# Ledger of designs, part 50: designed miniproteins, single chains, continued (2)

Each design is a single chain, and the fold is of that chain. pLDDT is the mean over its residues in the fold that is shown.

## One batch from the design tools (miniprotein)

Design m5720
Fold by ESMFold2-Fast:
Structure m5720 (fold): chain A 76 residues (1-76)
Amino acid sequence: MAGNEAVEELRPEAEKVSSPEANRKLLIEALRRAIERAEETGELSEEELELLRFRLELMTERQLSFGEINELLEAR
């Protein structure tokens, strides 16, 4: 999962945040930046971009935590 590796590179910043709400905001910003970068560079496939966008949607539209999103994606 190349998209998962992009998120992993931003994980140290998220781990520095103790608040769940602040951590979610940081991860949303990180995901948005990762998607923008991937769209600009063409580095990720459309399928990988869709997975990142889906993850972002779950965090923003469904208010799910990072852990809940990971469980949903791993179940597939």
Scores: mean pLDDT 64

Design m5721
Fold by ESMFold2-Fast:
Structure m5721 (fold): chain A 76 residues (1-76)
Amino acid sequence: EKEEIEKEIKKVEEKIEEARATDKSPETELRVKAAEKGIEIAKELLDDLEKAEKENEKVLAELEPEAQALLEKREA
């Protein structure tokens, strides 16, 4: 999921640059600044997401046998 977010950020950055080169209206500039603000917030959270993902991978690896047992009990 982090990789997907990174790809979307790059796509948005490229579209922003292209839009600004073509249309310099005040309305477009406001939308660009709003998008840039969102990108900055997303980038700040990416490190936290990466750390959480690594921790979750360890937890899920430990819990996968327990999760399987619980699913079997629910089906019984």
Scores: mean pLDDT 67

Design m5722
Fold by ESMFold2-Fast:
Structure m5722 (fold): chain A 67 residues (1-67)
Amino acid sequence: MAKLEEFAREKEPEVEEVAGWPPRERVEFGIELYEELLELTDDPEARAALERGIAAGREKLANNDTT
């Protein structure tokens, strides 16, 4: 948990900056964040949720459905 909290705090300024980016770029950034969170998370349920988030993001990018 502490490692995830540190990661979230470190990435907070970047997340605020990308909130203004086009939807596609935000989805791409979100996938990168979720991939990094997977390396930091030891909770199986949280890992499953992150993997689903990554898969959903990749599907949106593949279908160009980012609206």
Scores: mean pLDDT 68

Design m5723
Fold by ESMFold2-Fast:
Structure m5723 (fold): chain A 76 residues (1-76)
Amino acid sequence: MKVTITLPDGEVVTLEADDIETAVKKLIETLEEHGVKVETIIGLALRLIGDAIDAEMEGKKLTEYDITVDKSSLVE
């Protein structure tokens, strides 16, 4: 799957992963490197997991996922 992250400065980071565990790990690492608040990282990771489970239960695969991070989500 492809996860596209848009950061508050307009930077776009694209992550590639074959499974949800790898996608979540890469997402957490990328958000931590960019100074995103732990609470926001947890929320975004849980949302990705939930959406991937919902897709699997409907007989679909989550192939693309877009995340936008605003300035209020950055560590001061």
Scores: mean pLDDT 82

Design m5724
Fold by ESMFold2-Fast:
Structure m5724 (fold): chain A 88 residues (1-88)
Amino acid sequence: AEEEKAAAAEHQADAIRRDTILSERKKIQFGNRESRQDIKNHEVAAKKDKRNMAEILIRSAFLAKGLELHTRAEQQAADEKLEAIDQR
């Protein structure tokens, strides 16, 4: 009679352990699904940031080119003034 109660208690404890493991596995599976979506969202954000950085670099290059063109125009104007002095 006592041995049968001990066996029944052990079966009930084993069932509780199985339910706990199954509940933890479900939580891990749900967490993994959310983590995958978060990774995907981060990848999309990173691609957008790379595009924004490229646009900034392109704008900076255009500004530098503008300064170079202005310097060349000043040199051309100076050369024309020197030629005008030599013609006097």
Scores: mean pLDDT 64

Design m5725
Fold by ESMFold2-Fast:
Structure m5725 (fold): chain A 81 residues (1-81)
Amino acid sequence: SLKEELEKRAKEMIELIREGKLEEALKLAQELSDKYPDNEVAQKIAEAIAHTTLESKTLSEEEREKLIERTEDIIKKLLEK
């Protein structure tokens, strides 16, 4: 289902951010946005990942993990709609 695809893509992008692979995470977020331009949930997931990735560049490891946890909660709520 689309919901399962969005959940899988979100988990993959979050894992890339945890690994410090920020450019790869941004690329996947852009690909998600481009693939589903009319899907509000996909767009909001892509935006949340892009924001988290960019903020992660200026944060400590501890602050980055807290930001990731907040982003996971946002994505979970988006997927429950």
Scores: mean pLDDT 85

Design m5726
Fold by ESMFold2-Fast:
Structure m5726 (fold): chain A 94 residues (1-94)
Amino acid sequence: MSAEEIYKKIMELLKEITKAIKDKASQEELFKLLEKLVEEVKKNMPEKLAEAIERLAKSAKEKIKKDPSTMAEEVDKVLAAVYTYTSEYLDEQK
């Protein structure tokens, strides 16, 4: 997959997760989307970046389970990290 195709796939997932939050999707559905995002990062990004994103997603899930009101805030943190790391990494591949 080209760098451009990887970028588009990840951006599409970020947009899908953002829409799910706005649509008040269930915690289960949102966690499934986060897992899908982590899988795409693991497939296409260096192991260290993938591990960092996986750690952030795991932390977010734990916080959301303790307090569901943090769902939007914690997910936004994960999406922001994925966007930043993906953009920086793929810019180096251009």
Scores: mean pLDDT 80

Design m5727
Fold by ESMFold2-Fast:
Structure m5727 (fold): chain A 94 residues (1-94)
Amino acid sequence: MEEAEELMNRSLEEIGRLAREAERAIAEGDLETARRYVEEMRRKRDETVAELERMGEENPEERAYIEGLRTFFDSLVDHEIRRLEEMIREAEER
């Protein structure tokens, strides 16, 4: 499903940019800004998951494939968010 893969790839690129901004904010000691970027990543994840679910609903024959993409995307982004949250926690303890 080209449209679903394209959506996932675009969302991963955007989330990757937000992650880099969060890392920069952490490095600068601006943990409030870092938390805002992590929150934006969560919002983008939720929006992308909802859109993928809608695509699966509109394309029943592709549903299993789209569900696989959604699961992969959600897992990948969750891992990235947890990594950044751990970096913020470590920075707070310094």
Scores: mean pLDDT 86

Design m5728
Fold by ESMFold2-Fast:
Structure m5728 (fold): chain A 116 residues (1-116)
Amino acid sequence: MAEERAREILEEIRRRAEEALERLRALDPDLPEAVVEAFRSAAREPGSAATVYAILEQMVLGVEAGDRDRPAEAPIPAELERAAAAGDPEALERAREVADAAVARYREELAREAAA
């Protein structure tokens, strides 16, 4: 049960990361292949998958807003990444929640800046 739950959460995070990477590549066709491979490699690792997802979604939002150089944050605390790497389903779920919250905050900041 716990191992299956951890696998299901991780596969969802990986799917979202790949979807974000595909959107980023569509918006930035000059994105280097080495960068694409680095993101895919990191997204395969349970401890970094949520961090990669958060970074890629922020990069997509920045490009869509016309600010390609806007820095993306790595929002997942190191202790959560270590617990997720160990296959803890609660840590994976919490990492996903932290990633989603960071993406939402980044979107709100961009919307505020566009309104100013």
Scores: mean pLDDT 85

Design m5729
Fold by ESMFold2-Fast:
Structure m5729 (fold): chain A 71 residues (1-71)
Amino acid sequence: SYRENVERNHKLGLALQRGDVEGILKTLGVKASDEFIEKLKKGDPKAVEEFKKKIGQTITDAFLRVLKTKG
């Protein structure tokens, strides 16, 4: 619903500002192992492509900027 989308976007924005990688994944409903999160932090191409399939390009680009800036 519209209300759910607004709430999700607000939570996503806060997690992005905090550099909260786990909060970003939780808000997007993405189930990720610690191993997968570590691969994303290292810029593993297979992990990045799998993430794009789950959440789309625009959100993936925002997520990768957070990882690069905040660790």
Scores: mean pLDDT 70

Design m5730
Fold by ESMFold2-Fast:
Structure m5730 (fold): chain A 68 residues (1-68)
Amino acid sequence: MEVIETKDKEEAKEIIKKAIPEQYIVGVTSDKGGGIAAAATEQNVPILLKFVEELPDDSTLKVTIVKP
């Protein structure tokens, strides 16, 4: 399990996109509350990216990558 903390939404989105080929489980949580987790498939990644984009710009994000 890898946990990456960032205040940069573009960095978080890049990490999520790079998980697609490996189909890892990706979780995203915010210091403003809420979270989402899904397998990094072509169908799920747009949902994960939309969650990140809709967070407040001052949010601190934690991206968790779980390898099966």
Scores: mean pLDDT 77

Design m5731
Fold by ESMFold2-Fast:
Structure m5731 (fold): chain A 69 residues (1-69)
Amino acid sequence: MLTPEDVERAIESAEKLADELKAQGHDAAAETVREGIERARQLLKEGKSPEEVMAALGDYLRRAAEAMR
């Protein structure tokens, strides 16, 4: 069971990750993480469940991780 606090912490962690990736020169991965954050914020604005928001964010985080390999 996911809480709104879990989603907030995940978005905050993703923002820090995007900043770190950009600082390390992983611009494409950082951009993918930022797209995931924007999607998560849009879903929250639309009143989607924490589970749906986290699933969307997680998809973008996986794509960013693949781009770093």
Scores: mean pLDDT 82

Design m5732
Fold by ESMFold2-Fast:
Structure m5732 (fold): chain A 54 residues (1-54)
Amino acid sequence: SRREREAALRAELQARHLPKELSSFNLTDEEKQEFLATPSPLAVLEARRRLARE
């Protein structure tokens, strides 16, 4: 299902890149939970990339 695919994508990002990027943002535990609950974690990564260009 779509829900399973989203969960698999989040798990893959956490294992490879997402935890490091979350740490770089110094997010609280609640903010991290909200970030991981987004329907498109890639959208947040794209926003981070745009901020880095500014």
Scores: mean pLDDT 55

Design m5733
Fold by ESMFold2-Fast:
Structure m5733 (fold): chain A 82 residues (1-82)
Amino acid sequence: GKGIDDALKGIDTLKEGLSSGDASTASEGAGLILNGLGNLTDEDIKNTINSLLDDLSKAISSGDKDEALAILDTIKKILESL
């Protein structure tokens, strides 16, 4: 599959799951993001994305949906620039 395309689909799917409270949809989205990002080879981009994923995990764990959605938008913007 195309890793970046899968990650972008995963971001939209995770946003839908978070907004609707659908844990199954959110889990599907997270899986697509992780699988898609596993194909990144640029270390600077990979490190930036990993830092954002750590912040995303914290926002989700704290129930801060607005912060989680903002982080997902930031990741999407980075991936769309590749």
Scores: mean pLDDT 81

Design m5734
Fold by ESMFold2-Fast:
Structure m5734 (fold): chain A 95 residues (1-95)
Amino acid sequence: EREEKIKKIEELLKKHGLPDDVIKAWIYALEGNLDEAAEYYAKASPLSVEEARKIIEELFSKDDIEKIKNMSTEEQLKFVEALIKSPEEFKKFLE
């Protein structure tokens, strides 16, 4: 089952009006399900599934996922917004 914190961020993203495919990509990435995350990220972007997978694998290491899960829901919203803008912008939030 999904962790309470993950459910809370999912609800926040829905309230912010983000597309369902973007929300699914983010939630699957936080759960470590990178295959599903890549599929939905590709669907929400001009990227192929192969390109999306490479980006998701680079951005969502085990340590990065744990760091993101320990952030506030508001901080996680900023990460999602950065990922929508560009992978490079998202990477800055992890430093």
Scores: mean pLDDT 72

Design m5735
Fold by ESMFold2-Fast:
Structure m5735 (fold): chain A 97 residues (1-97)
Amino acid sequence: GAVADLDAARALIAQGNYVDAGQWIARGLAQLDDAVRDAAFDVLISYGANPMLVRRALALLRQGRVDDAGVWIGQALSTLDQATAIAAVNAIRDIAR
């Protein structure tokens, strides 16, 4: 489920593995209702993730291009420090419940 996929992404961020974390986040977000998914991308921007990368990921996810969206999510998370990236994923996890 979406929460389990976000938990996997959080563990990968703690290891410095933003590439795989982005893939798990995209997979989790693809399982959410459109409004909740869009809110999750707004959370990433609010935590300081690069808005251009985040908006590209959202556009790809809206097209059903989950793996491609994951690439851009991983890059967007890598623009944050690790603690901020983990906090952003925790906030997304809270709205995905």
Scores: mean pLDDT 89

Design m5736
Fold by ESMFold2-Fast:
Structure m5736 (fold): chain A 65 residues (1-65)
Amino acid sequence: SMEKQRKENIEIIKKGLESLGFKVEEKGDEIIITGKADTVSKYAAMNLFAAALEIEGYKARIVED
């Protein structure tokens, strides 16, 4: 189902962000990404994952730490 696919996609994105050292919190339809993008590669990956979350219907909020 589309609902199951969305949940699987979100899990993949969340794990990707967490593997890069970001903290990921889900609050309703908002996903909060907390951490420091201290390299060009981390910055690019963070923005790509945030965009993927928005495509899945969530609001991505980035909090620098």
Scores: mean pLDDT 83

Design m5737
Fold by ESMFold2-Fast:
Structure m5737 (fold): chain A 71 residues (1-71)
Amino acid sequence: MEEFIKKKEEERKKIREKLQKMVDDLNTASKEINDLLSKPLETEEDIERLKQAIDEYNKIVKEINDLMKKY
């Protein structure tokens, strides 16, 4: 019985650490988007970089939502 409690606590710790990493990644992606928006979008490459940053942000949001729905 104690072994099951320890295993469940380790599982919860891993989930918390995974969620924290996703939040950190989300904050990093948000900062990149803000940095890109703080300068004029002068080239097609600048627009493509912004699109990629937004796509990455949306991907992380989906992963967080999927994880939260599971638990």
Scores: mean pLDDT 78

Design m5738
Fold by ESMFold2-Fast:
Order: sequence, then C-alpha cells, then structure tokens
Structure m5738 (fold): chain A 83 residues (1-83)
Amino acid sequence: MGEEGLRAELAAEGERALAAAREAVARGEALTPAQVTALMLMAGAAKAGGDLETALETYRALVELEPDDETLRKARERLEAEL
C-alpha cells in the first residue's frame, strides 16, 4: 500500500496545515513558508484528485494570507469557474 499510504499521510498533513492556517488567520498571525508550501501542495493534490471544494477552500485561505499573490488569486478564480 505504498501509494495509498503516502496519499493518506499527505492528506492528514494537509488537514493539519489547513487547520493551523485557519487558526493563524483568525488570530492575525503569519504562516511560515513551510506551512504555505504544504497548503499549496494540498490544494494541487485535491484539484488533481477532483476534490474541487477542498482545493477551493485551501486557495481561499492562501489568498486571505497573501492577498497580493496574483498566482493564488487567479488559481482560486479559475477553480471557481470549474465548479
């Protein structure tokens, strides 16, 4: 179960990273670069797997944290158009 085990581990890490990001945003705290990278990987994996809602929620959280990042903003807009 290499592929499934790795996917489950990445999903659990992504969920923890997203929860930490949501909590940090609620407190007005900045994320570390490692947390931002983990969220971007989770959003990409969710989109590739067809979980557009999880990908969209993740991109929305990232845009809240980095509103000047045009790449994240466009990724969110394009994903919303796919729903």
Scores: mean pLDDT 69

Design m5739
Fold by ESMFold2-Fast:
Structure m5739 (fold): chain A 58 residues (1-58)
Amino acid sequence: SSELERLLEEADRLATRYYVTTGDLATTREIGKEMQEAARSGDLEKARRALERVRELL
């Protein structure tokens, strides 16, 4: 859905910023995996959780 795409784009943007500022590859990969799972399943709640998680890290 367009909402799913928007959430994943925002999460990707913030996860990239997190990685660039911290160098934390492990956490960035974990978030990336959650985003990929949300994209494959169309799971809006999983996408929202990935976005919220990265927001809390920033």
Scores: mean pLDDT 85

Design m5740
Fold by ESMFold2-Fast:
Structure m5740 (fold): chain A 94 residues (1-94)
Amino acid sequence: SMEELIERGRKLTKEITEELAKKYNLDTKSLGDTFDALLVRGIAEELLRLAEERGDERLRRKAEELLERLKNNPEKVGELASEAVRLLSKAREE
């Protein structure tokens, strides 16, 4: 499934991020959070496009909420990214 492929991508990104952090003395969490934030933004933009195409106001509000939560609670970006992936997968099943 798309959710499985995205989660596999996230796992690979985490492994590469950990290797980079060890080799170059980078902050693993900051780099990981940056990638998760990019994923949330990309998914939210796609959900907004789908909502407009379908006239789905509920989906539009969920996408806007993802962006608002990313802005207001960046410390929770990992959880938010997982939720965004689930929302995108569910939206595509229709």
Scores: mean pLDDT 81

Design m5741
Fold by ESMFold2-Fast:
Structure m5741 (fold): chain A 70 residues (1-70)
Amino acid sequence: SRLQRSQNIGNAAYNEMQAQRALEQARRLREQGRRDPARRDQLEREAAALEAKAAQYQAEAAKNRQAFNE
């Protein structure tokens, strides 16, 4: 339906925003790790987890855009 198509594109935008936020948080954690060597490995692992979440959000956004076009 047109309503469902509109919802799918809205969901894509939301997921793209969440991915961007996760990537920005990951970047900040990596910078913190550079300034705090004692926590570097932990912060690097946390940053990698956020990057993985960002990839999931990006995949969901792509799926939502695909559903909008079908």
Scores: mean pLDDT 83

Design m5742
Fold by ESMFold2-Fast:
Structure m5742 (fold): chain A 66 residues (1-66)
Amino acid sequence: STRDRQIEEARDLFRAIAAKMKAEGKSKKEIRAELEKAARMIGEATGLPESVLKKIVDEVMAEAEA
């Protein structure tokens, strides 16, 4: 579905942001703040629920393992 695709595209984008920031030596706090900012912008653009975007941010932060 379009929603499932939007969720996966958001997850891929958040993974890319997290990986780049981790490579730049950014803290977990800085990475989470940037992902939360991106999630807010995506929510405004796509209408994805805040709860869904928060879950994706939490999953990506868990994957970052640093």
Scores: mean pLDDT 84

Design m5743
Fold by ESMFold2-Fast:
Structure m5743 (fold): chain A 66 residues (1-66)
Amino acid sequence: SSMVEERRRRAREHRRLGERAFEAGDYRGAADHYRQGILALRGVPELDAERGRLARELGEAVEKTL
């Protein structure tokens, strides 16, 4: 559906921005982007694997802020 496609696109964009921030050492910015990506996939079981990957990336970014 178009709604699922839009949510997937938004999540992938946030993942790209998060990866870029992480590579630049902006771990707080990376975590924020990963959280936004996870929120874009809320309630979409078809994209649960992508949500799981973002959750792992969020965990890594959060650990870097400690």
Scores: mean pLDDT 88

Design m5744
Fold by ESMFold2-Fast:
Formats: C-alpha cells, sequence, structure tokens
Structure m5744 (fold): chain A 94 residues (1-94)
C-alpha cells in the first residue's frame, strides 16, 4: 500500500505540475516535482544518507537548469524527473 500511495502521489503531482506548465509557471512545476521527490526519498528508511544526498543534488541541479531553460526544456526536464521517480519506485517494488 505504501508503494501504491507513492505512485498515486506521483500521478497527482504530475497533474498539478502539468497545469503549472500550461499556466507558464514552469519553474514552479519543476520545483514541485523536485520537492515531492525529496520528501518521498527522505521518508524512505531503506534509502541511505549517501543516496539521499546524491538524489537531492540531482534534483537541485534540475531546478537550477529549469530557471534558465526555455518552456520546451522545462517540459522535458519535468518529464525526465517523473520518469526517474517512476523507475526508482519500480526498482523498490522489484
Amino acid sequence: SMLDEMRARLEAVRAEAEALLAAGRGVEAVQLVADTAKEMVESNPLVSEEQKASFAAYLDGVVAQARTASPEERRRLLGHMVAVMEHLLDEIEA
């Protein structure tokens, strides 16, 4: 049920982020996904402190890229972050 709750949260956040992108609030969209991903990883007792730090650094880098990116690049960055989070959830389930 925890994985189902995490997947449901990811889908809800994706929908909210897509609405923000459509409204021209692309940096906020990327930040929302990054903040959600950090919270999910921080709440997971199976993730090491090193893995948490590495993933947080990756997410911070994506947000930094989004600030100077075009609208098309912001959509791509958002899609990539969501795909990475989906892959991590699949790996935990396996």
Scores: mean pLDDT 82

Design m5745
Fold by ESMFold2-Fast:
Structure m5745 (fold): chain A 58 residues (1-58)
Amino acid sequence: DGARRAQAAGAAGDAAAGGAAALEGKWSPHMYRSAERQTATGGGAGGAAASGAAALDG
């Protein structure tokens, strides 16, 4: 699924970038710490996860 592969990669990247910005602006310290770890590392892993998800899906 070429189209789905490209869509997954784009969506994961955008979500990771948007999430990082959101965390910085509106999350409580406790939620920010947990979510920050997930989003910040998710940004780097988001690309890999998107590729992986696409491969698994099709």
Scores: mean pLDDT 47

Design m5746
Fold by ESMFold2-Fast:
Structure m5746 (fold): chain A 58 residues (1-58)
Amino acid sequence: VKEKVDEFIEKAKKTNLQQAIDLATELMLEVDELGLSPEERKAVAQKIIEVFNELKKK
């Protein structure tokens, strides 16, 4: 999971907020397929929020 999250972060930093939302949606679908625990899902969601906040700063 960390590898997928790291890949998302790297790609999102090179895009705009709209593209990052699309990438986050794809990541959450992958996370759902992996059957992660609620704690792991929450951690992934938190990382996505952090990336969105960075993109809003620009």
Scores: mean pLDDT 76

Design m5747
Fold by ESMFold2-Fast:
Structure m5747 (fold): chain A 74 residues (1-74)
Amino acid sequence: MGGDVDLVKEAREIEKKNPKKIKEEREKLVKLAEKIGLPQWIIDNIRNALPEYAEGLLKMIAKQLGLSEEEING
């Protein structure tokens, strides 16, 4: 198995920080995607995405909607 301890630690730290918050972020992203009319295939991808990936998407969507990254995170 080839895995970087650094990468694993980052993912774990994000989860440990607030695992429930990451789930809420995903659901929030899905709702936002639906509101702006994103296609279903994107929404499906968000639901199955990793928490770290969902967070990255939040930043992108926040910028598109003119929202603050902190606002989305809380």
Scores: mean pLDDT 60

Design m5748
Fold by ESMFold2-Fast:
Structure m5748 (fold): chain A 61 residues (1-61)
Amino acid sequence: SEEEKLFEEAKKKYPDLVAETQRQIDALYDELVKQGKEEEAEIYRDFLERVLRKSLIEKAK
């Protein structure tokens, strides 16, 4: 799809942004899991990864 193409182009254009944002998402996930909030950790990670994807697609336009 057009969105998939834009997402792939954006990842190539902004690799540092992707890497740093993913590192922050992973750190938050690990912290929540350590607190016994595994379900919240999964919901938060999914939400933030979707926000990142949407932001990257918009930047690629």
Scores: mean pLDDT 83

Design m5749
Fold by ESMFold2-Fast:
Structure m5749 (fold): chain A 91 residues (1-91)
Amino acid sequence: KKKAEEYVKKAREFAEKARQAWEQGNTDEAIKYARLAAKYASEALDAAGKPQEGANMFVAASLGAIGDLLEGRNPAETVEKAIEKAEEIVK
């Protein structure tokens, strides 16, 4: 499914930007890109016909990214795992 695959690709691009921003000390950019990655992972699941899983993933990934930030971890960690799960489902 082309649209779901496109959203997964965008999610991965933003997760990578989030990781790089965090490593450079740009926490605001890191959380911004982590949220965009979560959004596109959610859109991929919705496009694959799984809107409930998409909604659940968006909430879980968004809260998890904030949790990573509060614990001094890269917020990309949670969203990267969410993207991997979305890719499994989109297959």
Scores: mean pLDDT 83

Design m5750
Fold by ESMFold2-Fast:
Structure m5750 (fold): chain A 94 residues (1-94)
Amino acid sequence: RPLSDEELDEAIERAREKEKKTGDKKTLLLLEAVKLLLEGIRTLDESLIEKAYELLLSIAEEIPYSTVEQTKKAIDLLKEAALETIKEKKEKLK
């Protein structure tokens, strides 16, 4: 099921409340990155994908060392997939 803008905004608000109580900024940054990815794909704006990628990389540094490299590889693949999706959508609009 596609995530609605309202559901995403509610999740971001809950993450902000959690950050205020626990200092867990990772969940908030992750949801902000997801919002940028979805908006970038929707608007065909590659600059939003780049912003999401930078946020995801900043989160990767905060996870346990044993998974950092695998998480960075997953983030690289996600960026490539998002940019390829934008490219394919642009080609279909021609």
Scores: mean pLDDT 72

Design m5751
Fold by ESMFold2-Fast:
Formats: sequence, C-alpha cells, structure tokens
Structure m5751 (fold): chain A 58 residues (1-58)
Amino acid sequence: MKSTIKDYLVNEAKYPEGLAADVADVLTEKGFDLETVKKASPFQVLVPGKGLVTVYTE
C-alpha cells in the first residue's frame, strides 16, 4: 500500500519522491489504500513538517 501510493504520487501527481513518501505514510496511517486515494481525490492532507498537501488525480 505505502509503496503503491508513493508510486502514484510520483508518477501521476508529480510529487518529489521524498514528499510522496511522507504523504503515503500519512495516508497509510489513516487506513487509505490506493483505490481510496484515487476516488477521494481531490483532498488535502496534513503532512508533518510540510503542511497541507493537495492530492488530486491527473
């Protein structure tokens, strides 16, 4: 889950790998899977040290 969400953020949302990993960690902690992330898009998530990050489908 964490790895696949990270890949989605890097390839589709064009996030830097480090930011994508941080966002994926937060989403995994909240119980999100990749399918849920894609369906819930767009939404904002609070990432420690980064602030609010918008997740959206391209």
Scores: mean pLDDT 71

Design m5752
Fold by ESMFold2-Fast:
Structure m5752 (fold): chain A 81 residues (1-81)
Amino acid sequence: SAAVEAEKALLRDILLHETVELLREKGVPEEEIKRLREAVLAAPSPEEALAILRDWARRHGDEETLAAVERAEAALAKLDA
């Protein structure tokens, strides 16, 4: 439904905002943060956007971001149930 898709998009946007703030606090370069944001926002679905964030977190060994993504993926799955 349109309401479910809107809620998934909101969860993606909240996670992206929280991740960006966390990465800034960790001193990740703004250019890298910008590329990550652009990739996430260009994703064709919230599920694919979360997969991009998960893949980034795994590549950089960022367990805190990975845990946040996994919680968001679980929340998305509940909306489909």
Scores: mean pLDDT 82

Design m5753
Fold by ESMFold2-Fast:
Structure m5753 (fold): chain A 82 residues (1-82)
Amino acid sequence: LTEEQKAQMLAALDEEIKLLEELKKKIKDEEVKEAIEKVIKLVEELKAKIEAGASEEEILEELGKLREAAKELYELLKKKGY
């Protein structure tokens, strides 16, 4: 990744964390809150790896984990009628 691409990714991840924290505040269901928290933690872990200069392969692996957690959250939201 270029330095510009890293900066763009970090800014996007910071915005995602803010949006997820705001969503968490509005949700009443504790199971959904826990799923949101899991996604936030994975976004923070991905951000830390990018800041540490992780390889593209490592970043893709973390993105894979984040994608699966986000899918689980989406399915849970759908099941709960959100």
Scores: mean pLDDT 82

Design m5754
Fold by ESMFold2-Fast:
Structure m5754 (fold): chain A 75 residues (1-75)
Amino acid sequence: MLEDISKFNLAAIKLASEAQKKLESFTPEQREEFRRRFTEILVKAIEDIKNGKMSVEEAIKRVREEVEALLKELE
């Protein structure tokens, strides 16, 4: 359990770091909206892991897909 949460957190940090370069070209409002929605994406993924609805690997994949879609939406 702790190992899985650690792996998920590391993947989330890496994804946030990767998004940072794209966020540099965004307005302050777009960056705030990204932060808000990214937090919601992470919370939902953690809940699904805790409820046994998906594996950590599946949760990481879903978060990546949702973040990529969010970045495209905010462009």
Scores: mean pLDDT 80

Design m5755
Fold by ESMFold2-Fast:
Structure m5755 (fold): chain A 85 residues (1-85)
Amino acid sequence: LEKELEKLKKELRELLEKLPPESQLKVSDAINEALADPSMSVEEAKKKVQEVLDELPEVSEEEKEEIVKLAGKLKELEKELREKK
């Protein structure tokens, strides 16, 4: 689980590094806020990230979909880690 979390964080970071610096910061902040809130559902986390991405016209639809997907997987793993510990 911890290794899977680290790999997903790496993939997300590499994907975000392709975005302009200002866009990287906005998306990273949204993801970090979604992950930090234990009351937030996976779907709520995905919606929060999607809303931020929708404000960024320079990001392709495919990139937006992949970022939202990775954020959702990260939220799922964070919840599983909390339940098992």
Scores: mean pLDDT 78

